# Designed miniproteins, single chains, continued (6), part 5

Each design is a single chain, and the fold is of that chain. pLDDT is the mean over its residues in the fold that is shown.

## One batch from the design tools (miniprotein)

Design m20151
Fold by ESMFold2-Fast:
Structure m20151 (fold): chain A 71 residues (1-71)
Amino acid sequence: SMEEEAKRLIEQAKKLLDEARASTDPFERELNLGVARLIAAVVKRLFPEYKEEADKLMEEATALEREIRAQ
């Protein structure tokens, strides 16, 4: 179902954010962060009922990106 697809994408974005946070490689962190943010943006556009979860993921991604850039 469309709902199952939305949940899978959200879970994938969460895993990528966890990987970005755990990584010590700046390139790997930026890549995982970028993909997670893209997935969250797609979910927000295609599955409006998951907007709150997608917005939270995008906010978390933005916070992590700022930390990476501060290094």
Scores: mean pLDDT 85

Design m20152
Fold by ESMFold2-Fast:
Structure m20152 (fold): chain A 64 residues (1-64)
Amino acid sequence: DELLEEARRRIEESEKLSPLEKEFLLSVLRKAEEGTLTEAEREAAIRIAEASGDLETARLLREI
């Protein structure tokens, strides 16, 4: 669960993500913890992080 905790912190502390983007990414992390995350939602989260320029958050999302 180290990866999920690191990703959560990165998303919350991100200077590059908007509040709405953070809310979406945190909901994706919640679904990953619960085992209900779809591939489409994971892909969307990675794309949002990459588009915002938060490449480290995008990398962590790929590992989840």
Scores: mean pLDDT 85

Design m20153
Fold by ESMFold2-Fast:
Structure m20153 (fold): chain A 84 residues (1-84)
Amino acid sequence: SMRKEVEERLRKLDEEVEEIMRRLERGEISPEQAAKELERIIKELLELADETKDSDPELARRAAIRASAVGVELAAVSFEQMLR
């Protein structure tokens, strides 16, 4: 179903965020690279929210909430980058 496809996409984006943060913690990527990748994920989450808003408003809200959570992580990474 379309719902299952969107939920699978949300799970894959969550896994990508965890991988980005792990690579950043290990010094395998720069804060600048991590910020760019997190910005891409936020954009994809907001696109999912927009695509689902009419067919499944609850799922759209979940995607938007996740985008906000990733936005908090991005803000922290970006702030650390500005201090360097």
Scores: mean pLDDT 86

Design m20154
Fold by ESMFold2-Fast:
Structure m20154 (fold): chain A 56 residues (1-56)
Amino acid sequence: MEELLKKGNELVKKYAEQARKSTPEERRKLAEQAAKDVDTYLEESIRKRKEAEMAA
């Protein structure tokens, strides 16, 4: 569980860092890509939490 949270924070920081080094145009593309990755991460996070909740 803790690792999942850490992974999410790392993902956000990585995209923010890349956005800072990219042009405004690239930043827009990164934002769209980041949104997709975040959606995938949220889906995985929800699934894992649901499993833990059922196990508990």
Scores: mean pLDDT 73

Design m20155
Fold by ESMFold2-Fast:
Structure m20155 (fold): chain A 103 residues (1-103)
Amino acid sequence: SAAREALRRLAKRNGEAAKKHFDEVYKEYQEALERYRWALENRDKVSPEELARILREATEKAAKAAGYAYSLGTDENIKLGDQYLAEARRLRAEADRVEAELK
């Protein structure tokens, strides 16, 4: 039926939009992780304040990636969301340690 085909086209379009948003958020997360890894390799060139900012940014991007992965609703994406959430928790704990050293 025409209604069934319209629903299939809507589902495809929504899936493509969701995937595009996830790909964009994932790219931002990867860029934040690369900045964090660079900072760890160059600790002598990075202030503790700047390291804390980098860690907070990486934490926020990881949490956003988790949220978008969960929104895709597949078992694989739920597992991926759990992995990003675990990473966000680890990055937050590291940021808290770095910030504590600033006091």
Scores: mean pLDDT 77

Design m20156
Fold by ESMFold2-Fast:
Structure m20156 (fold): chain A 84 residues (1-84)
Amino acid sequence: AEEEKKKFEEELKKLEEEAKKVIEEGLEKAPESEEVKKLVKEIEELLKKLKELVKNGGPREELEKLKKKIKELMEKIKELVKKL
């Protein structure tokens, strides 16, 4: 049980590092893009929610759903940056 929580904490740390890089690149390459700014804000809000759920031992289904949503938003930023 505790081992599973530790695994999610490690996955969260990796996701935060990946998200930070995507956000920094998006804002650097598209600083005036309102779409990128909206995606950044949504990712930050979802990451805060995910961190809280991991800390509180939230349900696996909710953790997986949030991780998937964050990854989808990160991909949208990457696609927007590629089109520039």
Scores: mean pLDDT 80

Design m20157
Fold by ESMFold2-Fast:
Structure m20157 (fold): chain A 65 residues (1-65)
Amino acid sequence: SAAEALQRAIAYADEKGLTLEERGALVNLVREKAGLPVTDADRALWESLPPEKRAELERIADELV
């Protein structure tokens, strides 16, 4: 479920010591992959991250859903 995927994303971020920005981006990406709407703030946060970090978080999100 979307709720379970979000709980896994939060647990992963906390366990791996992700920054608040990386944690937020990962949670938002998992929400998007679960079919939830993307806000302008979510897009701005994602675009603020380096391309290498975006690729890393996308891989992690795919493994968590």
Scores: mean pLDDT 82

Design m20158
Fold by ESMFold2-Fast:
Structure m20158 (fold): chain A 66 residues (1-66)
Amino acid sequence: PTVTAKNFPSVKSATALALTGIGLGGEVKVKYGEPIEVTITAPSEEAAREAKRHGESLGAEVKIEF
């Protein structure tokens, strides 16, 4: 599953989600532009849901594609 998060309140928030994605065993891509975007290719549906919960808690808008 692919998790896409954007509209982060800060670079620190985007970095926090990226580190979570790596910790979950995912493949992470960060686009430091306007808007900042983090894409996580999660190894499982559970990992994707955890990344989504964390991204939303950081104030980002998060989408999962299965």
Scores: mean pLDDT 80

Design m20160
Fold by ESMFold2-Fast:
Structure m20160 (fold): chain A 63 residues (1-63)
Amino acid sequence: EEEAKKLMEQAVKYLKEGNYRKALLLFIRARKLADEAGNTELRDKASQLIEEAKKKIVEAEKK
């Protein structure tokens, strides 16, 4: 659970820096760890941020 939270913090920093692919990978890992720990709130938050990161990747790669 603490590991999932740490990954979420790192992923948010990468997302803010524009490193969307690295942010996506960290959010996916954080979601998996949160799910395994039974933390549904953190899992759902990670899922929302995964979709946000995917959207930003698509927008960046359209050109």
Scores: mean pLDDT 81

Design m20161
Fold by ESMFold2-Fast:
Structure m20161 (fold): chain A 86 residues (1-86)
Amino acid sequence: MLTEEQKAEIEAAVHLISAAVDLNIARRLIEQGAPLEEVRETIERARSHLEKAREYAKKANNPSLLKAVDGFERELEELERKAEEM
């Protein structure tokens, strides 16, 4: 049976994958000149997933997962800046 730490690692990974998907969608929407509201909604979904990923990565005590969250948070900030320039 999975330990609580292993469950936290899986949850962190799932939320990281979801965040990565939403960030990729947001980037494509920006490239296509989609409505700002759609871009912002997608960025907010990514942010929500990153917040959950960080919580679970902390519970898993996994520094590699925390580094991945930090990387995606920087990408999210860059996409937010690009959305403001639209």
Scores: mean pLDDT 88

Design m20162
Fold by ESMFold2-Fast:
Structure m20162 (fold): chain A 60 residues (1-60)
Amino acid sequence: GPLSARGLDPAAVKAATHLLLVEGKTPEEAIEFLQKEFGLSREEAERVVDLAKRVADLVS
């Protein structure tokens, strides 16, 4: 994760990355998943998905 990401759950980042890269989910679908399954706020879920999108962009 990023150097300042002490509050980010690594499992949530992994799940979001998998949803975007492997399952082809939209960022909004990934946000909804993270809020439901990890109990993240919308702002926290958006930050996790933003990181996962950056990973997806690097491997595309």
Scores: mean pLDDT 75

Design m20163
Fold by ESMFold2-Fast:
Structure m20163 (fold): chain A 81 residues (1-81)
Amino acid sequence: SEVVEKLLKVAEEAAKLIGNDTINVDVFIKRTEILARKAGLSDEDIERLVNAIREAAKKLGSTTFADAKKLIEETRKILEQ
């Protein structure tokens, strides 16, 4: 889906701004929302992306990640379902 590609790109850019070494999920979500709004995403698409990130973190059982890669990978799986 073109929408899923767009959503995932915003999450990847947010991870780059935090640095992919260690991220706090709440910080990641806030950065993602800011970037999504700047990118012109709808409130519906932003909510979908934020909910996918929260679900990914829950499935991985953590609120902090040494590597954003795992969180983004799980977020992708949720968005593609």
Scores: mean pLDDT 81

Design m20164
Fold by ESMFold2-Fast:
Formats: sequence, C-alpha cells, structure tokens
Structure m20164 (fold): chain A 60 residues (1-60)
Amino acid sequence: MERLEEALRNARRFTEEALKQGWAEDDVIGMLRSQARRLGLSDEEIEKIVEEARRIIEEA
C-alpha cells in the first residue's frame, strides 16, 4: 500500500512536469508503465497509476 501511494505521488509529479515540457499522452503513459514495472508493482497497481495520469492529463 505505501509503495503504491509513493508511486502515485511520483507519477503525479512526473505527469505534470512532462506535460509542461510538451510530452504526448502515450509517451507519458509508456514511461509511467515502464517505471512502475521496474519498481515491481502488480498489473493492477500499474493500471491505477495509468488511470491517475490520464485523469491529470484530461484536467490539464
């Protein structure tokens, strides 16, 4: 639970910064999936990170 919460906080910061630098949505999502898999998160946890990033992108 704590690792997922930290990963979500990091994903939010990364998504906001990447959007400021002009990254495309698919590139942001791809990088977040790669980072989450590297951290050893489950497929369900990776999906939660992706959904959070998509929400930020839609509200930007």
Scores: mean pLDDT 81

Design m20165
Fold by ESMFold2-Fast:
Structure m20165 (fold): chain A 108 residues (1-108)
Amino acid sequence: MTVEEIAERLKEELEKLGIDAELVRVATLDEALAAIDDAAANSKALVIVITTPLSPEQRAQLRAHIAAAQAANPQALIFVAGVDDPESVITDELLAMYQRLGDIYQAK
């Protein structure tokens, strides 16, 4: 399965949950960081596919940036395909999303 196919499947799963996610394809880490910042500033649901392989250092920077953005705005839902293991990322992010939705439903 390609990184793009995984990202499209994640967007479809989010739409099944009533979340309208924007799918963005980027070629560089800097473009990915900019998209994350925009999503956090505008409370967007975002699925990013990175078309260029990242180094371990770039992947660590990306993960730290996502964590900081989500901490600053918990309403921003940011998912990245092509970081670490694409299937692992998809699984962990889907589980994290279900956990967030569970917490919201329990608060109502």
Scores: mean pLDDT 68

Design m20166
Fold by ESMFold2-Fast:
Structure m20166 (fold): chain A 71 residues (1-71)
Amino acid sequence: MAAERAEREKRRKKENEEIQKFHLSLDPSAPVRSDEQIEVIRYTAEALREIGREIDEELKTEKGVSEEQLK
């Protein structure tokens, strides 16, 4: 029965599309990635997303200054 395989493939395609859109959102000039690269980027993106969120919150709380001052 191919139903499970079809669903898995659709999920994979959806995830790949989401990752591609996420990449284009961050850097519109970014080149098209291969499936293997997308998987690596996925792992890195997840880690960066969590780390970035923590760092951003900590940095904003500690700094408490205008973003313009960073320049």
Scores: mean pLDDT 63

Design m20167
Fold by ESMFold2-Fast:
Structure m20167 (fold): chain A 72 residues (1-72)
Amino acid sequence: DKIKKLKEEYEKYKKQADEYQALANAATDPRAKAIYEMKRTGYEAAMSYYKNQLDKEKKKAEKEAQEALERQ
């Protein structure tokens, strides 16, 4: 199931982004904090990608279901 896989990837990267945000918030070293914030930003970009793909697949499934109803 493509929708299930996209949702799982989104949640996976969300977990990583949340973890690096927590590490950044706990860091007292400015260099370490900057590195964690960069990693968080990278995972947030991955989340955005999978969120967009998930929304696209959901809209496609919805359209196909609507078209099936209209062809009755």
Scores: mean pLDDT 82

Design m20168
Fold by ESMFold2-Fast:
Structure m20168 (fold): chain A 89 residues (1-89)
Amino acid sequence: GSIVRFLARVLSGSGIPAGSLLRIILRGIDWSDLRPGDQYPVIAQDLDSGRIFSGIFRVDEILDDRHLRGSLRFLDNGNIADIDARYID
């Protein structure tokens, strides 16, 4: 599909608290094609504040058919967050 949506929980990072929930939109790849080491431009929204960020999402580990671990680098400030990501649609 052209768009993939993730819900991501921040595990650790700078500039965003651990436990924060992000909705992430990834374009131009199907879920089944994601592999460790993949990285893509994304839009992330903080579900508490509503704030929208541009970032680079990297897949670090595939846990199961709906769960990934990765990192998100925020383009606005260069901060990096480690995340647990789960598929929405």
Scores: mean pLDDT 82

Design m20169
Fold by ESMFold2-Fast:
Structure m20169 (fold): chain A 70 residues (1-70)
Amino acid sequence: MIDEELEELKRRVLEILRTETDPQARQDAINVEVVKTMNRIIKEHPLTQDEIDALSRRIAEAVREAEAEA
């Protein structure tokens, strides 16, 4: 379920923000989790390009929300 994957992404990003003190390592770790989440959703759900673009926006929003919580 896409919503569950986005909540898991928020949780992982929040953990990275709270445990990683180096800004570059933090950004790299967040980027890795974003790519993993995107690939996992695409593999389990056949998406059109428009749906992939919408998913990218939802992932960016989830990361932004986690950053606001940290």
Scores: mean pLDDT 81

Design m20170
Fold by ESMFold2-Fast:
Structure m20170 (fold): chain A 60 residues (1-60)
Amino acid sequence: MVKEVEEEVRKRLEEKGYSEEEIERAVELAGTLVEEGMSKEQAIEAGLALAEALRKVKEL
């Protein structure tokens, strides 16, 4: 199942100090994208990009 992608996204965002809300949203997006047929690499990058965008909005 998509758990490997979810775990990788969570690990990378935790290392960068993202909030649990940002991590959960990124993990859910990455999991959904893998279920929709996106590659693991693309799904991980999309999740990371979402967390980055959410943080930028919060820090402005």
Scores: mean pLDDT 80

Design m20171
Fold by ESMFold2-Fast:
Structure m20171 (fold): chain A 94 residues (1-94)
Amino acid sequence: GEVEELRERAEEALRRAEEALRRGDAEAALRAAREVIRVALELIKLGELEEAKELLERAIRLLEELLRRFPDNLEAGILLGIAGIVLGLTNLLL
């Protein structure tokens, strides 16, 4: 179903982000992390709050690692802030 397709897309994006971070590709890692957050937002829309929370927590960890390696990456900082706010709101709705 739709949730299964979203789960598969998120896992593929997470794998791409980890590979990009391993090779030092900040832009590819950022694109993949952004995709994980998009999937989490779609899961929230479908009422799958617990699964969305798990994906947001994983995206936050990836963005924190990206910022540790590339501290001046403004886009990663902004995306981390957005992911944190969305996670906070998701926790409030659970």
Scores: mean pLDDT 88

Design m20172
Fold by ESMFold2-Fast:
Structure m20172 (fold): chain A 80 residues (1-80)
Amino acid sequence: MLTAEEIAKIVGGTVVSEDEKRIVIETNNPDVVAKLIALSKKTGRAIAIYQDGEVVAGISNGVLSGSVDTSKTLTIEVYK
């Protein structure tokens, strides 16, 4: 299983928090969406993407729904 640190390295971000249900990462990486799609497909984990405290996109089994402004800081939740 990938650790929170390994996931943060893959997406180009920093671990903000971790609990039993999710890993929270912040990133300014413009390539993050492609990396999250690949991560979701590889691990089967669901991912939620937040901007300005609002959910803007979700990824499940490598399928993206929503839209992301990569010029802004993203908060990413990777579910366990």
Scores: mean pLDDT 83

Design m20173
Fold by ESMFold2-Fast:
Structure m20173 (fold): chain A 67 residues (1-67)
Amino acid sequence: MKEEEIEKLLEELRRAVEKGDWDEVARIIRELLRIDPDNLELWERLLEITGHPGLAVQVLYLRKQRA
């Protein structure tokens, strides 16, 4: 299922962040966004895990679309 695939990739993302492997972090983010690019909850979870400012801009954009 799409949800199981997302959770598995999020676990891999957390491990990559812990190791400081930013190339792997970028690869996993790209894969997650390929699966569900319009999922606000997914974007917020990515922002929480990585702290990446580019993800913050996308989260704000998607929130505005739903408000």
Scores: mean pLDDT 72

Design m20174
Fold by ESMFold2-Fast:
Structure m20174 (fold): chain A 100 residues (1-100)
Amino acid sequence: LSKELQIDALAAFALMIAAVADLMLKNTDFPEEAKELIREAAELAREAAEAALAGDVEKAVELLREAAEKLRKAAEISGDKGIERLAETLERIAKQLEEL
């Protein structure tokens, strides 16, 4: 696959994770501190996708890692394994982008 197609696919995955985070916020009563972290992470994941599509891969990696860290903290507060898996997925996306 071309590098451009791989970047597009990874950006799409980041947007999908943001959408899943938004859906979890709508359907799950998390502690308020965790809700704030999840909202911030979803926004960072969307900004990362925009940066990647604009060709700023370094910025995209940084934003995805920041989003993953916020989701990890939210998972610790809430005890939610789904949020923990979203954090792990964003970290994997960041690593794959960095290696392109």
Scores: mean pLDDT 89

Design m20175
Fold by ESMFold2-Fast:
Structure m20175 (fold): chain A 80 residues (1-80)
Amino acid sequence: SSAAAKAEKEEREKQAEMEEYLWRVQDRLDKAKKEGFDKEVIEKLEELLKKAEEALKNKDLEKAKEVLEEAQKLVAEAKK
């Protein structure tokens, strides 16, 4: 039915959004390594990446978003 197709599409879109958040955390980590950020900052970003992976496993979109926001703040603060 069209309703089932819509629900399946919405589930795929949420999964894709969570995967995008995970990718963006990974991107922040990769850029921090390339830019020579302190080891402590790198280790904290690696911890945030693991939390993003756990959020994806638990299908917790809000947690994945929060982890990305924390990673972005950490990188922005480290650049100042």
Scores: mean pLDDT 78

Design m20176
Fold by ESMFold2-Fast:
Structure m20176 (fold): chain A 73 residues (1-73)
Amino acid sequence: AQALIAQGKAAYAAGDYDKAIALYDQAYREALSAGDNQLAAQALVNRAQVLAEKKGDHETALRLIGEAAELAA
């Protein structure tokens, strides 16, 4: 999951926002499967940032941030 987050950040830096979103979603699913709630929360926050800043989807971004806060608590 950490490697997928790093790949997602690289995709974001390259301007490939759809690839970044997909990589963060995969990181989230793998982190949850491993019981790593902190890493799962990080993946959600990173995906929310792309959605808000580059896709204009503020509603989904806020929901994902809320889910991340619950996982990290």
Scores: mean pLDDT 84

Design m20177
Fold by ESMFold2-Fast:
Structure m20177 (fold): chain A 86 residues (1-86)
Amino acid sequence: SLRPRPVDPETRARIEKLIGEAEKYIKQAEELLEKNKDPEVSRELLAAYGLLFTALVLYDMGRPEEAIRDLEHAIELLKKAIEKLK
């Protein structure tokens, strides 16, 4: 069986914090997008969802460094999307 590689507690806490941050930005972007419909921003939001999903899979596979990169990229896209909707 393919087992996830052990992740140190500090790295785990960092990933959990980034996931929580991404989730908060997704909620904010969705609320803003409901009022200010923009097809380009909708596509950016979908891309951020894809990165978040990939990061969760990478974390489960024991690839925390790649998960962190994807989470940081997702958060960056979400921040840009939110700025465009304001």
Scores: mean pLDDT 79

Design m20178
Fold by ESMFold2-Fast:
Structure m20178 (fold): chain A 62 residues (1-62)
Amino acid sequence: MDREIAESMVLMAVGIGKASGDLEGALRFAEEIIDKLVEKGILSEEEGERLKREVRELVASL
């Protein structure tokens, strides 16, 4: 539940960052948030790796 909300928020933040024209900054920001969520135990390492992959794929699809 909280995990899915966190994932959705990270993906939304990436989308907003892309609209600002700073794709590299948006990617780094999203990855830092994911790392913090894993550190706090909100996401597992596997969930964090999956979400990072989704973020990178989203950025690469532009």
Scores: mean pLDDT 72

Design m20179
Fold by ESMFold2-Fast:
Structure m20179 (fold): chain A 78 residues (1-78)
Amino acid sequence: SIDGRDVIIFSLDTGDASKEQVQAILDEALAKPEFKAVAPDAEYSVTLVPGGAIVTLEVPAGTGEEALKIIKETFAEA
C-alpha cells in the first residue's frame, strides 16, 4: 500500500440495487465538490451481498470518516 492512504471497508443496505446502480451512486458521491475537497484521489471496489453491498474505499490518511459521511448521505438521497 502507498504510505499516507487509509483503507475503509463498510457495508451498505442497497436492497435490490444492481452493482451498476451502486457504482453509479458511489461515482456521484466521489464527483461531489465536497468529496473531492476531502479525498480527491479516492478509489473504491464493490462486492454485492444479499440485501446490500460491501465497499472497500481507499482515501488519503485521516479522511475516511468525512469521506464515508458524504457517501452515506449520497445513498440516503438516492
Scores: mean pLDDT 81

Design m20180
Fold by ESMFold2-Fast:
Structure m20180 (fold): chain A 90 residues (1-90)
Amino acid sequence: DIEKLAEEAIREAERVSELDPDMKPLAETIKRLVEEALKAYKDGNKFEAEVYLTLALIAATIGARYSKNPEAREEFRRLADLLAEMEKKL
């Protein structure tokens, strides 16, 4: 269920913002991209949904590398895994 994966991804992005406030702008960008991907998917535009999820995955990978908080880096890795699973469900 792609909607359930999207809700989980949004929750993980929110948790990242709590763990590392310096990553809040990146986490908010990921949330927006996930919301746009879900909207595009519901509108039948799988290509647009894939583009948004790919951008979100890149952003999550950046967070996993550059966050100074080890727990936030681990949450970004989990977020990247969720985004990859969403792409498989398109």
Scores: mean pLDDT 89

Design m20181
Fold by ESMFold2-Fast:
Structure m20181 (fold): chain A 59 residues (1-59)
Amino acid sequence: SSARVYEALVEAGRIVKEVEAGKISPEEGVKRLRELAEELSDFPGLVALLEEEARYIEE
């Protein structure tokens, strides 16, 4: 559980950085962040954080 949470947060940060660097589209970044939120559905605070990041880059 803790390892999964840590790995998901690292992956979320990587996704955001790749969108910022233009390596992936904002649309792909949003999709990946929402997939992570689905995996972390038992952690509502993390789901809220990931959805906030997705909303930010979707703008």
Scores: mean pLDDT 78

Design m20182
Fold by ESMFold2-Fast:
Parts: structure tokens; sequence; C-alpha cells
Structure m20182 (fold): chain A 55 residues (1-55)
């Protein structure tokens, strides 16, 4: 869970929201009570939608 969350955070900070979403979902599969992963998953999904609209 922790390693998956860290990978998701790195992807999120790099602007790679697709990778961030995948890693945060993995973190939640391993630790369903991971509040930060849940919050950042929602943020990454919103930011990916904005990036896709611009691309």
Amino acid sequence: AEAAFERGLEAYLAGDYDAAIAHFREALALDPDHERARALLAAAEANRALAEARA
C-alpha cells in the first residue's frame, strides 16, 4: 500500500494522472482505509479529465 501510494504521488506530481490513478487504486486495493490515497485518486481523476480536455 505505502509503496503504491508513493508511486502514485510521484506520478501525480509529474502530471502523469493516468499512472497516478492506477497506483492510488492499487494502494486502496491493499489498504481500503488509506484516506490520502482515496482523496488523491479523486483529485487525479479530476485533473486527468482537465488534461484530456486540453489535449
Scores: mean pLDDT 79

Design m20183
Fold by ESMFold2-Fast:
Structure m20183 (fold): chain A 70 residues (1-70)
Amino acid sequence: SMEEKAEELIRKINELVEKIQKTTDPEEMQKLADEIIKVLDELSRINPELAKKIDEQVTKKIKEVQEKLA
């Protein structure tokens, strides 16, 4: 179902965010961020409103990690 696919994509995004939180390598962080963008694009084709909410949450978390490393 579309709901099961959306849940799978959200799980992938959460795993990628956890990897970003655990890395101090800017190149690795960028690769993980690029992967999140691809998964969010896939989610937006299923549920654009949900994808937008998750994108906002993920962007906030990534900025917090980047600010702590600066």
Scores: mean pLDDT 83

Design m20184
Fold by ESMFold2-Fast:
Structure m20184 (fold): chain A 86 residues (1-86)
Amino acid sequence: MAEELLEEARKVAAETAQALRDAGDASTDPADSRALREAADRVRGSADKGVAWAKSSENKAEEAEKLLERMREDAREGAAAIEALR
């Protein structure tokens, strides 16, 4: 249900954030490392804010679906950031 969808979205965001952080740690360029870590923090922060907002919403089920879509898009953006930094 709504909470299950939000939990799945959080898992996807957490996995994406971890991948970005790992890529940042593997980078030998301090600027690339910082950019990847900032992207990881952004993905994680977006997911956490989304879950909190959905739980406080009057239309929890509909809002959970919208947040799941946004979190999936945020995860795709994170993956693209890793590729852009090669």
Scores: mean pLDDT 68

Design m20185
Fold by ESMFold2-Fast:
Structure m20185 (fold): chain A 69 residues (1-69)
Amino acid sequence: SSMEEQAKKALESGIEALKNGDVPAALKGLQDVIDLGIEPEKAREAIEALRAGDVEKAIELAEEMLKNV
């Protein structure tokens, strides 16, 4: 599959994990997006928001990335 399809799956999985409070799964999804080179700065910002406990901001950033992929 394309990098865009892989990023979309990682973002969808990460957003679901964020909504369920599954921090390890959410971090994995966001890191996978960084590794694929899709909006890496925004993905890092989402990880930093999650580390700070700002789950709502992490979801917002991940959903914005999903709209662009």
Scores: mean pLDDT 86

Design m20186
Fold by ESMFold2-Fast:
Structure m20186 (fold): chain A 100 residues (1-100)
Amino acid sequence: SVKDVIQTVVDTLKEVIERNKDKLPEELLKILEEALKKLEEVRDEAESLSPEEAAERVREIVEEAVKKLLELYPNDPLAQETADFLEHLAESFEKALKAE
C-alpha cells in the first residue's frame, strides 16, 4: 500500500538520523528531522492521497531539504552526501509507488 511504502521511507530516514546524530552538525540534523516530520504527515494522510499525489508531496519535501542543506553547506562533502541520500530515497519511493 502507499502507506506501507511511505512507512518504509520514514523508517529508513529515522535509522539514518539515529545512526548519525553524534556525527552530523546540529543544523544538518535539524533539516533531516524537519523532513522526517513532514514525511510522517504524508504517511498519516496516505489514505486520502493517490500514489501520484503522495510521490509529489515526498518529492517536494526532499527538494526543500536538499535546497536547505546545499544553501547552508555549499562546499561540504557531508552535506552533498546527505543530499544524494535524500534524492536516492525519493527515487526509491517513486519506484516503489509505481510498482503498487
Scores: mean pLDDT 82

